Designed miniproteins, single chains, continued (3). Designs and how they scored, part 13

Each design is a single chain, and the fold is of that chain. pLDDT is the mean over its residues in the fold that is shown.

## One batch from the design tools (miniprotein)

Design m8421
Fold by ESMFold2-Fast:
Structure m8421 (fold): chain A 100 residues (1-100)
Amino acid sequence: MPPVPELPRIPGLSDEENEAYREYRRRLIELILETEGASPEEVKRRLLEMLEEEARRFEERGLHRFAAKVRQQRDAIAALPPEVVKRIVDGELRALREEL
């Protein structure tokens, strides 16, 4: 697998918030790479499962605002047809391949 790029520190966030954001982004990148060639239904299902897991993880760490934002993203994705979700993920995969 290609190496997951390390994201730069975001100014104005605490060290813990920056670490949480980088962990979340790495998990998202891993999911995008792992779901390449999967059906739209599988992509949507796996993305929703990952978002719920990450929201729970942020809540356990006391990062309630981050957890709330991740849940909002999950709810938005849940409202989209699987075909639309796959197009979004395919676009992110293309961007990642240009970065790597």
Scores: mean pLDDT 75

Design m8422
Fold by ESMFold2-Fast:
Structure m8422 (fold): chain A 76 residues (1-76)
Amino acid sequence: PDERTLEAEVLTALALIYRVLGINAAKKGDVESAEESLKKIEELYRRAVELGAPPSVLADIRQAIEELKKAIEEAK
């Protein structure tokens, strides 16, 4: 597989990990940690775009961002 594709897949995996950590933090009322996780996913999304990641990868990372944003909003 292409190196850029592999890097994009790793970025997606990291985004999903931060999504889980952030949602769990939000559920515990730790909005600060949840917002830090969101910031990490948004940075990973930017890097994936810069790498020319395929639309499926970008969609997966975007979905992680939206799910975490919703969890943070519900925790407020």
Scores: mean pLDDT 83

Design m8423
Fold by ESMFold2-Fast:
Structure m8423 (fold): chain A 78 residues (1-78)
Amino acid sequence: SELLKKAEEYYKKALEYYEQGDLSRAAGYMGLAETYKAMAEGNIEKAIETAEEGIKAFSDDPFAVELFEKALELAKKY
């Protein structure tokens, strides 16, 4: 699944940022990974909830907000 591959890529990025001590970026990528994993598993309600929580939690980071907004729009199309 392309969605599952995307989730795995975001999990890897979360781990890399965690190892670098960037806990905020690590948490952001973890939320994106969980959103794409939920979509891959057909749990669209959870994907929407996780993306909306990410937009709210990372509202001070426009880069993170853009990634979560893209994930939210993709989830809504399923």
Scores: mean pLDDT 85

Design m8424
Fold by ESMFold2-Fast:
Structure m8424 (fold): chain A 93 residues (1-93)
Amino acid sequence: MTPAHERILELIRELGELVAEGRKLSLAESAFVHAVGLALEGRETPDEAVEQAAKASGDPRIAEAAREGRRLALEDPEAAAARLERLVERMRA
């Protein structure tokens, strides 16, 4: 496990705790976090399923957020960690 992967898992845990305390993520933010977590577990979010979810919700940013989360987790985990850190800071404010 790389240090960046360990940091991502810690941040996902912190976000889960904040959600349990009543803090909220947008649907796009939730899709990003979920896609990052799935990628680190070696699980895939199919593009077709993501596109269908975006069409059903009427928000194209949901599909875009999920694709970006997966891409960053696999190709630039440090950038994924930085984005998750900003979400934690926003939810704590």
Scores: mean pLDDT 77

Design m8425
Fold by ESMFold2-Fast:
Structure m8425 (fold): chain A 106 residues (1-106)
Amino acid sequence: GPALERARALLEEMRRLLAQARATTDEDKLMQIARESVRIADEVYRLALEHPDDRELLEAALETIRVAKETVMVALRKLKDRKNILEAIGYVLRLIGLEIDLEGLL
């Protein structure tokens, strides 16, 4: 259905952001990628909660959140500014929370 198609599109977008995070050392770009990763994870988490009987959607949402977490962790390892590091740590903790919540629905 449309929600599953949207979740799959968001997963593809997340894989592109992960590739960008791996390729760049620009801290402003890494922070833009980290913020966008959290936005995508929040959207896919909401889609999964709105369709709790759709197991394919739940699996796509979990994979998207896991790729988002990896993306933010890749960015975090390259950050030098203390405020950016603290912001990115907050994002990793949020993404872990979303992952645990959705795993509880399996």
Scores: mean pLDDT 93

Design m8426
Fold by ESMFold2-Fast:
Structure m8426 (fold): chain A 72 residues (1-72)
Amino acid sequence: MKEEIDLEVELALAIIQATVASMDDSVEGLKKKIEAYERAVEIARRLGDTDLARQFESDLENAKKKLEEKEK
């Protein structure tokens, strides 16, 4: 249970970081959002929550596309 508790805490922090980064549409904000969603996907997969992992993967891809558009 120790690993699961630690992963749940890290997941909550990653979600908070992604939410805060969503308030900022700058290149820096998008980079932070991408980093937060990458962590959330890894943690969700480790917890065995495939649906949650897919949701964050979709959000991650959307953030990456927005970053690419802003850097053009």
Scores: mean pLDDT 77

Design m8427
Fold by ESMFold2-Fast:
Structure m8427 (fold): chain A 67 residues (1-67)
Amino acid sequence: DEEERKKLLEEKGILVAKDVLYLKTKEGKEVVLVEESDASKSLVEAFKLGYEELKKKGEAKELKLYE
């Protein structure tokens, strides 16, 4: 469910607004991740898991959208 996924992302410091995802860094900086489409959804899930692993090890790497 999209709503449950949004809740999980917000718990990890990733905000969902309309068709975009924002990451709140530990320094309070907001970074746009990606538009919430089918392809972007899969990509965001992969990066979310990577961020969780880094955070668990005490190393939180910022997720960024590279254009």
Scores: mean pLDDT 52

Design m8428
Fold by ESMFold2-Fast:
Structure m8428 (fold): chain A 95 residues (1-95)
Amino acid sequence: SEKELLIVQLQMRIIAAFTEAWLRYRQTGDERYKETAEILLEVGKIFLEIADKLTIEQLEELRERVDEVIEAIVYGTPEETLEKAEEFLEFLKSL
C-alpha cells in the first residue's frame, strides 16, 4: 500500500540521517553531531512503535522534518543540526 511504502521510506531516511550525523561526528569530533545521532536513534525507535497508527498526512510531515534534519547535517552548522533533530523528536512525541 501507499502507506506501507511511506513507512519503509521514512525508516530508511531516518537510518540515513543517523549514519550521516555519526559520520560527521567521526570526521569533526563535534559532540553535537553525536547528540544528533543519539536523538535520531530515539526517533527511529518511537517511529517503529507508532508508524502503523499514523495517517498519510502525518507521515508526509515526518518526511519533511527528516529532510530538514538531513539538510542541516549536510549544509548547516552543528548547532542548527542539533536544534532540528530536537524539534523532530518533540514533534514525533506529540503524535
Scores: mean pLDDT 89

Design m8429
Fold by ESMFold2-Fast:
Structure m8429 (fold): chain A 76 residues (1-76)
Amino acid sequence: MTEEDVRRAYEEITKNMPLVELSEEERREIARIFAELLSQKDESVYEAFYRLLAEEGGPEKSYIELLKKAVEQQKK
């Protein structure tokens, strides 16, 4: 399975989530962030994302916000 396949799968998951209606621009943003994460192959970022999803998950674009927050936390 390629990194592009995984990125596409994650993009489809977030796009079709009933909690968030995503515009084309928002889907591109999610795809860009996921592509960056997949290219780094850093499992710690995914761990941070799932932790934040459990703690702060909600219906208001939370997946995009939590994903950005996970990336930011792991840069430090």
Scores: mean pLDDT 57

Design m8430
Fold by ESMFold2-Fast:
Structure m8430 (fold): chain A 83 residues (1-83)
Amino acid sequence: MFIDPESLSPEAREERERALERLREAKERLKKLYEEGKLSPIQYTGGMLVIVGAEVEIDLTDDPEVMREAAERVEEYVKELEE
């Protein structure tokens, strides 16, 4: 059961847009690391699964804090992969 975006508060809608934008940036970073040969196929797949999990979490919540935490968790995971 996904939360209808129209039913979100203005604050939650704004935070959802920011969180999804951060997930898009994380996907681009992850793809770049993979294309540069810095990630194995397994690491790339793992990173993509983390991002997809965060997208699902954002779609299942009406809480802006949960949306922020999901985006931050993805950013942290991708940062670990590039180090």
Scores: mean pLDDT 81

Design m8431
Fold by ESMFold2-Fast:
Structure m8431 (fold): chain A 74 residues (1-74)
Amino acid sequence: SEEVEKLRELLSDPEFLEKIRKAAKLYGVDDETLEKFLSLPPEEQLALLKKVAEKYRLDIFDPFTIALAAKEYK
């Protein structure tokens, strides 16, 4: 999947990960919760990102979308 490949590329970028961590901090997401989300299979990550992006009207690859997906993942 093109979207899965793009997600893997972004999550391998230290600068992008730092943006995600900053967004997570703004939403009150702790490091353990974020790391748990980041350890999910890429297909599962992408499904959660699409759900959150639709709900909040954000791009699926926005660091804020990733932080919100981690927050809402239980």
Scores: mean pLDDT 84

Design m8432
Fold by ESMFold2-Fast:
Structure m8432 (fold): chain A 113 residues (1-113)
Amino acid sequence: SMEEEIRKAYEATKKKVKEWIKKNYPELQEDADKLVEVMDRIYEAILAGDEEAVDQHVAELRRLFQEMKEKVKEILRKKGYSDEEIEKALNDIDSLEQLVLDTVEKMRELKKN
């Protein structure tokens, strides 16, 4: 049942990421697809017990979130949003990244026990 608990945690977070980006930044669907691809690789590596692969994919995940934040800054500035509104949007993305990272840690802990 450990693998089932890991799968359920992963699927819930994957759905949340896909739905949040689609709702808030439909123009970033390619970035969403890249994030999901790397998240799938993290999930597969955790199930395989490949800790080195997990660390490598987490580093790539962090890079992709940073790239998405830069694109969001550009999109919102072009649309005339204030610096305060842009900061709020970036904080929402940081919260989404933290949700993914917390899920990765939870899955790793479940796999070790």
Scores: mean pLDDT 90

Design m8433
Fold by ESMFold2-Fast:
Structure m8433 (fold): chain A 85 residues (1-85)
Amino acid sequence: NDVIRKALEFSDLAIDAAQEAYDQGKLSQDQYNQFISMALSIRDLALRRSDPEKIKKRGQDVLDKMKPYISPEVAEKLQKLIDEI
């Protein structure tokens, strides 16, 4: 399913972006743990075959909270994945 694939790709990219931001000293440990948990929640919703709208809303919330800490290029890639769900 394309929805599941896009949601999993979003989760993986968000996790990688949070790890990079943490390694660069842009995130506290608490912020890092929060973003990883949020990204994993999208993966959980996708694997449970939740409504695409619910996955989109959660993905948008994650992206909006991560935007100050990640590159605009990565933010655009995450937005495209949400838009394709």
Scores: mean pLDDT 87

Design m8434
Fold by ESMFold2-Fast:
Structure m8434 (fold): chain A 97 residues (1-97)
Amino acid sequence: SVADRILEIIAKVFLDEDTSGLSPEEQELYNLLKNATTPEVLRQFEARVRELIRAEEGDEIVNGSTRYVQALVRVHEGILALQGKSPEEIRRLLEER
């Protein structure tokens, strides 16, 4: 899913891995997060993530918003879970999905 792919990109940033194998749009997300030195830049990253999830899941927000909300929550929890984690802990979390 788009949410799973976004979590992989977030992990690459936190593990300080290169952009090898990323599409141009994925490189945009990688660079945006890697350069997130202020809350404002982090909000820009979050907004971009919302746009990508909305594009995949469409108007499900209208009739069963739970799936879209759950996808956003999962991405947000993934970001929070990766903050302050060691590279070893991040790899372990990705393997336990």
Scores: mean pLDDT 67

Design m8435
Fold by ESMFold2-Fast:
Structure m8435 (fold): chain A 93 residues (1-93)
Amino acid sequence: MKEEYFKKFEKYLEEKEKELKEKLKALELPEEVYEELLKLWEEIREELLKSFKENIEKLKSEEEIEKLYEESKELVDLLVENMLKHAESLKKE
């Protein structure tokens, strides 16, 4: 159960990372800026995975685990949106 949700969350992060990379490339940012944003995302991704794993271990019911998973997906979506907004601001001269 918990391992299945962890795998689902890892897969969700992989899908969102792919979307983020495609959208960042479409912005045609300088290569150095693009690389810095990818490094920042990697740090965020590692922290999200660590936090999710630690939090899921504390939960006892499937309902609590499902709620954590849904809330964690919403947080990922918000962080991706914020990174894209930041990247767009960097493109404006």
Scores: mean pLDDT 83

Design m8436
Fold by ESMFold2-Fast:
Structure m8436 (fold): chain A 85 residues (1-85)
Amino acid sequence: MEELVELARKAVPAFDLLPEEEQEALERALKTVVTFLMSGRPIPEAVLERLLAQLDRALAATTDPALQATIRELRRRVEELAAGS
């Protein structure tokens, strides 16, 4: 939980390398998941699926290796969260 929130905070500045539409969509989906985590509310499966879809879209939209590595790590953390729900 804590690791995903911290990784998200560190990752957001790197999203400036994404096209504006992909950046906005990913930041919105990520903010929604973080809001559920911070509030202690159960995260709907559809919300996690939307974040995974946005991460996959962002990964396809960038050729930067460092950003790709960051997106893959975020995706791994979200998958772990979904598996534990």
Scores: mean pLDDT 80

Design m8437
Fold by ESMFold2-Fast:
Structure m8437 (fold): chain A 84 residues (1-84)
Amino acid sequence: MDEIVKELAEKLKISEDVARALLAAIKIEVGRGKPLSPEELNTLVHTVLRAQGSKERLSQQEVVDLYNQAKQWLEENGLLPQLL
């Protein structure tokens, strides 16, 4: 089981399934090679949360911290496209 999924679920008070969905969505967006604005990140994260049935609301800072943590983990595990 991915330690990052468990850590994100515990930190954000969400389920591991929701944490996996967030990580997958962030991987797709990072793979596009375009930086996301804080507003675009907020929209992405909350869209995924709602799609998974979560009612959690994250602050802009929590969204940015989540994105940075997920991006770092993806880079460290070689899960980002070679061009990034």
Scores: mean pLDDT 74

Design m8438
Fold by ESMFold2-Fast:
Order: sequence, then C-alpha cells, then structure tokens
Structure m8438 (fold): chain A 79 residues (1-79)
Amino acid sequence: MLTEILKDYSQKIINGTATEDDKENFAKYLKIYLEESNQPATDEQIQDLVDNLSKTKSEEAFRSILSQYLKDEDVKKIV
C-alpha cells in the first residue's frame, strides 16, 4: 500500500538512515499521495518539502511540516 511505503521511508528519514535513493523514492510516492489527497504539488515544491523533512529528527517536527500540505488524518497514515 502507498501509505505503508511512505511510512517506511518517513521512519528512515526521521531515524537518519535514509539513503539518497530512499529520499528520491519518498519524493516520487509523496507526489502521488498528495495528488490522491487533492493537494497536488510541483516537482520543485516536492523537492523543497523532502529537503525540509530530511532535516527533521522527530515525528512531531516531520508531521508539522507535512501538515502544511496535508490534512492531519492523511499525515497520520504516512508517519
């Protein structure tokens, strides 16, 4: 499921174990998830979002950034 894939990548990013390939895959799946949530974003916006998320070290900070783009219920499915 898309949400389980995103949740796995989210945890790798938060834990600091994500590779560059993991971040690229996260960006691709996140773009799809945003489109499915009626919150479409440009490739530039997705890249900025992933870069900001990659600087976070807690689920709270990660969720806070995502809540600028997604409803709380949709954030909870991927973090």
Scores: mean pLDDT 84

Design m8439
Fold by ESMFold2-Fast:
Structure m8439 (fold): chain A 84 residues (1-84)
Amino acid sequence: SFMEELQRLERELLELFEKMKEAKSKEELEELKKRIEELLARLRRLIAEHPDVFSPEEQETFFRLLEGVREKFEVFAEEKLKEL
């Protein structure tokens, strides 16, 4: 179902965030960064493909939230890279 797919993607995102915090090499961090970017893009597409579940206003709100998460993740990854 749509909700099961959404919950699965949310769980995967949380797991990737935990792995990113524990990353021990630049190569590992770059790979995790790429996977998170791909996952966020999948979440955006999933929301966009279900206008029956999300109103246009709700879709806009979620897209804005996902963009904010992406930006904060980028900053965190850049700071983490400086430590490796």
Scores: mean pLDDT 81

Design m8440
Fold by ESMFold2-Fast:
Structure m8440 (fold): chain A 97 residues (1-97)
Amino acid sequence: KKIEEDYKKVMEKSLEEMKRALERAQQALADGNVAEAHRALGEFYRALSDYYSALSVYYRETEGLEKAQKYSEIGGQYKRLADEHERLADELERAAA
């Protein structure tokens, strides 16, 4: 189906964003910058949420309704983790500034 190529592109973009975010988080931790590490982890979990959301839509289109629901729920969990890490980064930046 034509939709497969579109979803692969979204998934590949999310995987690239995840890799870049993890590299930034690792560098921030090496530098002792905990606030930046949380910000990078927030970006990682947001990209992971996007990946599972795209996968959910893909399975919905391919009659995988149970898998679509499971991946949607996983995506939602990672979105909450992203929001939490972003909030922690903001709090640490305000406390350190």
Scores: mean pLDDT 83

Design m8441
Fold by ESMFold2-Fast:
Structure m8441 (fold): chain A 92 residues (1-92)
Amino acid sequence: MEFEEAVKEAIERAEKTYQDLLARIDAATPEQVPEVRRLVDGAVAAFDGIAENLLKAGENGTEEQKKLFTEAVEHIRRLADEVRAAVDAKLA
């Protein structure tokens, strides 16, 4: 139960950050793009940290818990890739 709650909280935090960044990227003027890119770089580093913490927490879990943590890590990494692609597209 506690493991499922921790995974859910991590996903919800990552998704909120992702949505906030997408909105900021969409609204950015050319002058704001470098600032938004720095925010994206920081968020990607934070997502990597969350993923590493989830993997460590899952090391001693059951096979079902390990699957939950792995799926959460893959989801967070996907959000990081999508937000990075979005800011890169804004610069193109």
Scores: mean pLDDT 79

Design m8442
Fold by ESMFold2-Fast:
Structure m8442 (fold): chain A 80 residues (1-80)
Amino acid sequence: SRAARIIALARQSDADIRATEHDTLDYAVAMIMRRHGITSVTPAQIAQLQALIRDMMAAQTPAQVRAVRARIDAVIAALR
């Protein structure tokens, strides 16, 4: 179950949890690239997109979601 996977992750070391978070963010960036036909990015651009994905996950209101979405769209437009 999803709960069992979360409990297993919570029992890992902080380093293992951080590695899993990093891999998840890398996967999210790769999905954005494929969806928008982006074929090359720099490490700095990856870090920028990962920070924006974290901001999206932290958004609590529709207004915050719209603001972060606008920033993501601007970054994607610059990469095309």
Scores: mean pLDDT 75

Design m8443
Fold by ESMFold2-Fast:
Structure m8443 (fold): chain A 69 residues (1-69)
Amino acid sequence: MDPAVAAEDAAIEEARLPEIVALAEEAEAAGDVARLTGAKISLVGLAIAAEWAGDAALAERARALLEEL
C-alpha cells in the first residue's frame, strides 16, 4: 500500500473512531456478538492503516481499544 493512501485511510478512520467505539460498547452491553465483531474488524483495519502511514499514536489508540474489547 502507498504510504500516502494509507495516511488518507487512517485519517478517515480516525474521524470515525468515536463512532466505532460507541458501537462496540453498545454491542458489548447488548451481547450482540456480530456487531462487536464488526467493530473489532474496523479497529484492526485502522491499526494496520495507521502503522503503514507511520501514525504510531493512532495505531496505539486502536490497539488499546482492541485490548479493552
Scores: mean pLDDT 71

Design m8444
Fold by ESMFold2-Fast:
Structure m8444 (fold): chain A 71 residues (1-71)
Amino acid sequence: MSPTYSAEELEKVAKENPEIEVIALSAPGSTPEQRASALHAARMMAAHRAIVTGDAKKAKGTGTAPEPPAP
């Protein structure tokens, strides 16, 4: 079945993982439209991952945002 996430579910995951928004909005070399798209995609991916792994609440406890791959 195609992935279907409600806006409420995406917002809930984003609220539990605020680093997702920071990462998406920090996308390098992006236009505002691309950043909005990246933010939505990041939330959707994180929502899927959080539902599958159940690690959203534990990740909040770490307080450390993952760093994107460099060079």
Scores: mean pLDDT 58

Design m8445
Fold by ESMFold2-Fast:
Structure m8445 (fold): chain A 97 residues (1-97)
Amino acid sequence: SPLDEIIELMRDTLFRVADALVAQGREREAAIILARGIATITEVELLFRKNKPKSEIIRVVEEFFAYVIETLREAGLDDTVAYVEEVKKQIIDIINS
């Protein structure tokens, strides 16, 4: 289902981001992103199950990914930023389908 694809993409992105931050000794930032990411996945799932407007779901996704991208840019993880931006586009495309 579209929801299952979104959850899988978000989960895989969270672990990749966490691994990149931990590799730089940024364990606290990795933990914060994982905690917020799990909360965001839960919120996205609830919004889908409640048949909320696509715009509301997209906003939640965009706000979370903006936070992740800012953290990664501050860490100098430009390749991971590019990956996360591409995944964000894929998730938004799935929501809009």
Scores: mean pLDDT 90

Design m8446
Fold by ESMFold2-Fast:
Structure m8446 (fold): chain A 55 residues (1-55)
Amino acid sequence: SIQDMARDIIKQNGMPMSYLPQVIQTTQSWSRGFGMPMSRGLVRLGATMVQYSLL
C-alpha cells in the first residue's frame, strides 16, 4: 500500500519510476526519525523533495 501510494504520487508528479525506491526510503526514514505515521501527505512531501533534488 505505501509502495502503491508512492507509485501513484510519482506518476502524478511526472517523475521516472526509477525514483520509487528513493521516495519510499526517504518517507520511511522520516516516519521513523520523527515518529510520524506513514501518510499520503508524507509520501507526497518525500516525492517532491526527490523531484527537486533537495535530498
Scores: mean pLDDT 75

Design m8447
Fold by ESMFold2-Fast:
Structure m8447 (fold): chain A 104 residues (1-104)
Amino acid sequence: MELYRKAVRAFAQGKREEALRYIAEETIKSAEEILKDPNATPEQKARAQARIDVAKEILEQGATREAVENVLQRAKEEGDTLKARVAEGILREMDWLEAYAAAR
């Protein structure tokens, strides 16, 4: 998607916070499409809502890697395994997109 291409460009330029903003915006956009899908299961919708909640918290904290780590830690402390998995997924996605940008 276009937002992921913008994230790759931002990582290539060392603009990690800008890249994370694009990742968070794409996470919200794709999750909102799942919530609108009449064929989505309740479990898929619950995961989509967790993705929106986590991405919004990251954006509110200024879209830093530290913000993602803080959301992950809070989710673990609260026993929210769904939000914890979402935050872990975002950290993994950041690492993979940054590695892809560096390979150019």
Scores: mean pLDDT 84

Design m8448
Fold by ESMFold2-Fast:
Structure m8448 (fold): chain A 83 residues (1-83)
Amino acid sequence: SLEEEVKKAEEAVKILEEMVKAGSEPRMTSDGVPVSMETHLEMAKIYLEALKEIYEKRLSPEEQEKLYKEVQEKSRAIIAAEQ
């Protein structure tokens, strides 16, 4: 369910925050690009905020699709900004 997806995304953000504090080394994205844990955390937070908006506003499937595309574009921009 969407509520379970929000909860999992919140747990992922918490884990990533702990990894950033621990100074964990860069890890590969699903596309095989190595990025810092700070970048993984920023991407996870953007995804969580999108899920919360979908849940709170009960967005239509069409609105959800648009929001997910915006999340993907923001994530790509953040990855591209990291050397």
Scores: mean pLDDT 83

Design m8449
Fold by ESMFold2-Fast:
Structure m8449 (fold): chain A 77 residues (1-77)
Amino acid sequence: MDLALVTATFPSKEQAERAARLVGGLPGVLEVTVTYNEKTNEYIVTVVVDASSVDEVVRALEEAGGKVTSVTPLGPI
């Protein structure tokens, strides 16, 4: 299974938690975490997802008002 890590930032905890619930229900999503960055005053949603579902996760996060900051392949070399 080829995995990817998708990271998005949100301006509020409520938006981040709502996005995390939405994304957590998508097929291929294995893990969703919400963290707070005190330096930027933003909430970060990090998603571990099957590579085939990356585009769906990115779209869901953006539609929820997030800014997708990185998509990192976790597959073996």
Scores: mean pLDDT 82

Design m8450
Fold by ESMFold2-Fast:
Structure m8450 (fold): chain A 78 residues (1-78)
Amino acid sequence: DEIKKLIDEANELIKQAEEAKRNKDYGTAAALYEKAADKYIEAGRLYFQKGKNEEGEELFKKASELKKQAIRLRQLAA
């Protein structure tokens, strides 16, 4: 299941981002959150193609939240 693989990959990237944040590596954490957001966007697009609009919207919302976290972390890294 392609959608499940993308979500699992995103969740793994989020775990790696959380570890980078614990190490105060804010630049790496930001990049990992950005990659996770892209995986959620891809999975959301596949849900929309299947007519599962609520599920697609929820993944796009999660991606947006991760991108906002990445922006804040990049500001801390600067």
Scores: mean pLDDT 89

Design m8451
Fold by ESMFold2-Fast:
Structure m8451 (fold): chain A 68 residues (1-68)
Amino acid sequence: SLLDEVRALLAELADAPVSELVAAVVRFLVERGEWATAAAVSEYFLDNPDASKEEFEAAVLAIVAAHE
């Protein structure tokens, strides 16, 4: 599932900074043709610039789950 693929990507990027994680997730979703989900992830990041890495990861998984 898309959710499992995103979860695996987040695990690969566990030590990466939030900016790199955001870029990787958005790129992954765009490459999968998941434009609406990619836009929602980008919007969350722009609206929540002070979000922690853990908060961002939780939000990404929730957004992806909502679009499946």
Scores: mean pLDDT 83

Design m8452
Fold by ESMFold2-Fast:
Formats: structure tokens, sequence, C-alpha cells
Structure m8452 (fold): chain A 97 residues (1-97)
């Protein structure tokens, strides 16, 4: 099931610390170049929220991330949609804090 691939990717990202391990590693897991690009952008923006120390900038960046994700949803595969949903939930929690 696609859930196994998503869990594997999540573990790779968790083990890499704050960054995606590599584009080549994601390709070896069966992701297309387009899926990798969108996935990387979503993860990179989400990781940046953890690096923001200013509360106003954090809230603004979180809202900006949600708006951007919503704008590109029609271009996403089901795998990328799961990553997008997780990122939106994370950003919403940062706004509510």
Amino acid sequence: RKEEEHERLKKIFDESGERLASDEEMRSLGLSDEEIRIHRQIQDQTDRLESITDPEQLRQAAQELISWIDSIRPQMSPTVQRTADSAVDYAKKKIEE
C-alpha cells in the first residue's frame, strides 16, 4: 500500500534531522522528479517554520505555506497530497499556538 512508502519517506526525513536526505534516494523509492520537487518544497517550507524564532514571522510563514499548498493541490499526486495535508495541519497548529 502507498502508506508503506509514505511511512518510509517520513522516517528518512526524521533521520536526516531537518532536511530531506536526497533527491536520488527519493527517486530510488519510486517518486517521479515532479513528485520529488513538490514534496521537497512542502517539507523544506515546513522545516523552515521550526527555524523561525519570531512569533509574528512564524504565524505569517505558516499562513503563507497553507495558501501556497492550497493553490497547488490540483497538481499533486495522492502521495504528495498526504504530505500536503500533514504540512497544513502542522502550520495550523503553529497559528493556533
Scores: mean pLDDT 68

Design m8453
Fold by ESMFold2-Fast:
Structure m8453 (fold): chain A 84 residues (1-84)
Amino acid sequence: SLFDEKLSPELIAKAAEILKEFLAKDSSLSEEQKEAVLLAAEALKETGSISGAYKVMKEKLGEEMAQAAARAVAEAIKLAKAKL
C-alpha cells in the first residue's frame, strides 16, 4: 500500500514542494496545523515512508494530528507521482 511504500528521495522532495503549495493557498489552517504539516514533511524525509512519518507524528503530537498530517502527505505523494 502507499502507506507502507518506501519512497525515493526525488518523490519525497516533490511531495514536500506540493505540501508547501498547499500551506500557501489554504488560509483556513491554524498555525499549529501548519507546523504539524511541516513536521510531517521532515519526518517523511527521515523515515522514507508515510507509515514512518505517521509513527513519529503520533508520538510527538498525538493520533488526531498524525492522521490529519498523514492524509495531507498521502495526497501530496499521489500528486508528486502524477507529475513525475
Scores: mean pLDDT 79

Design m8454
Fold by ESMFold2-Fast:
Structure m8454 (fold): chain A 89 residues (1-89)
Amino acid sequence: AKEEIDRLRETARALAAGQPATIIAGPHPEDVERLAKALKEAGVTGQELADYFRELAAQAPHPGRQGALESLARVFLEAEKLIEEEEKK
């Protein structure tokens, strides 16, 4: 959980810097569920991480890198919504 979040932050920084990094998949329902669990276990908010990734996206000069970082931001915002929905069950 925390390890997964830390790894994603490292990948995002590498993408923004134009360094070699693993391409991050776009938002999918299964990824949203997985990240929602990781957020709860790590004790961080999806909004906090989404803001971080959007800030990095603004620094990335290439559209592909910007798109990957924006996709990460959206996935974490959707994960936050999923957490809220689970609390209503």
Scores: mean pLDDT 69

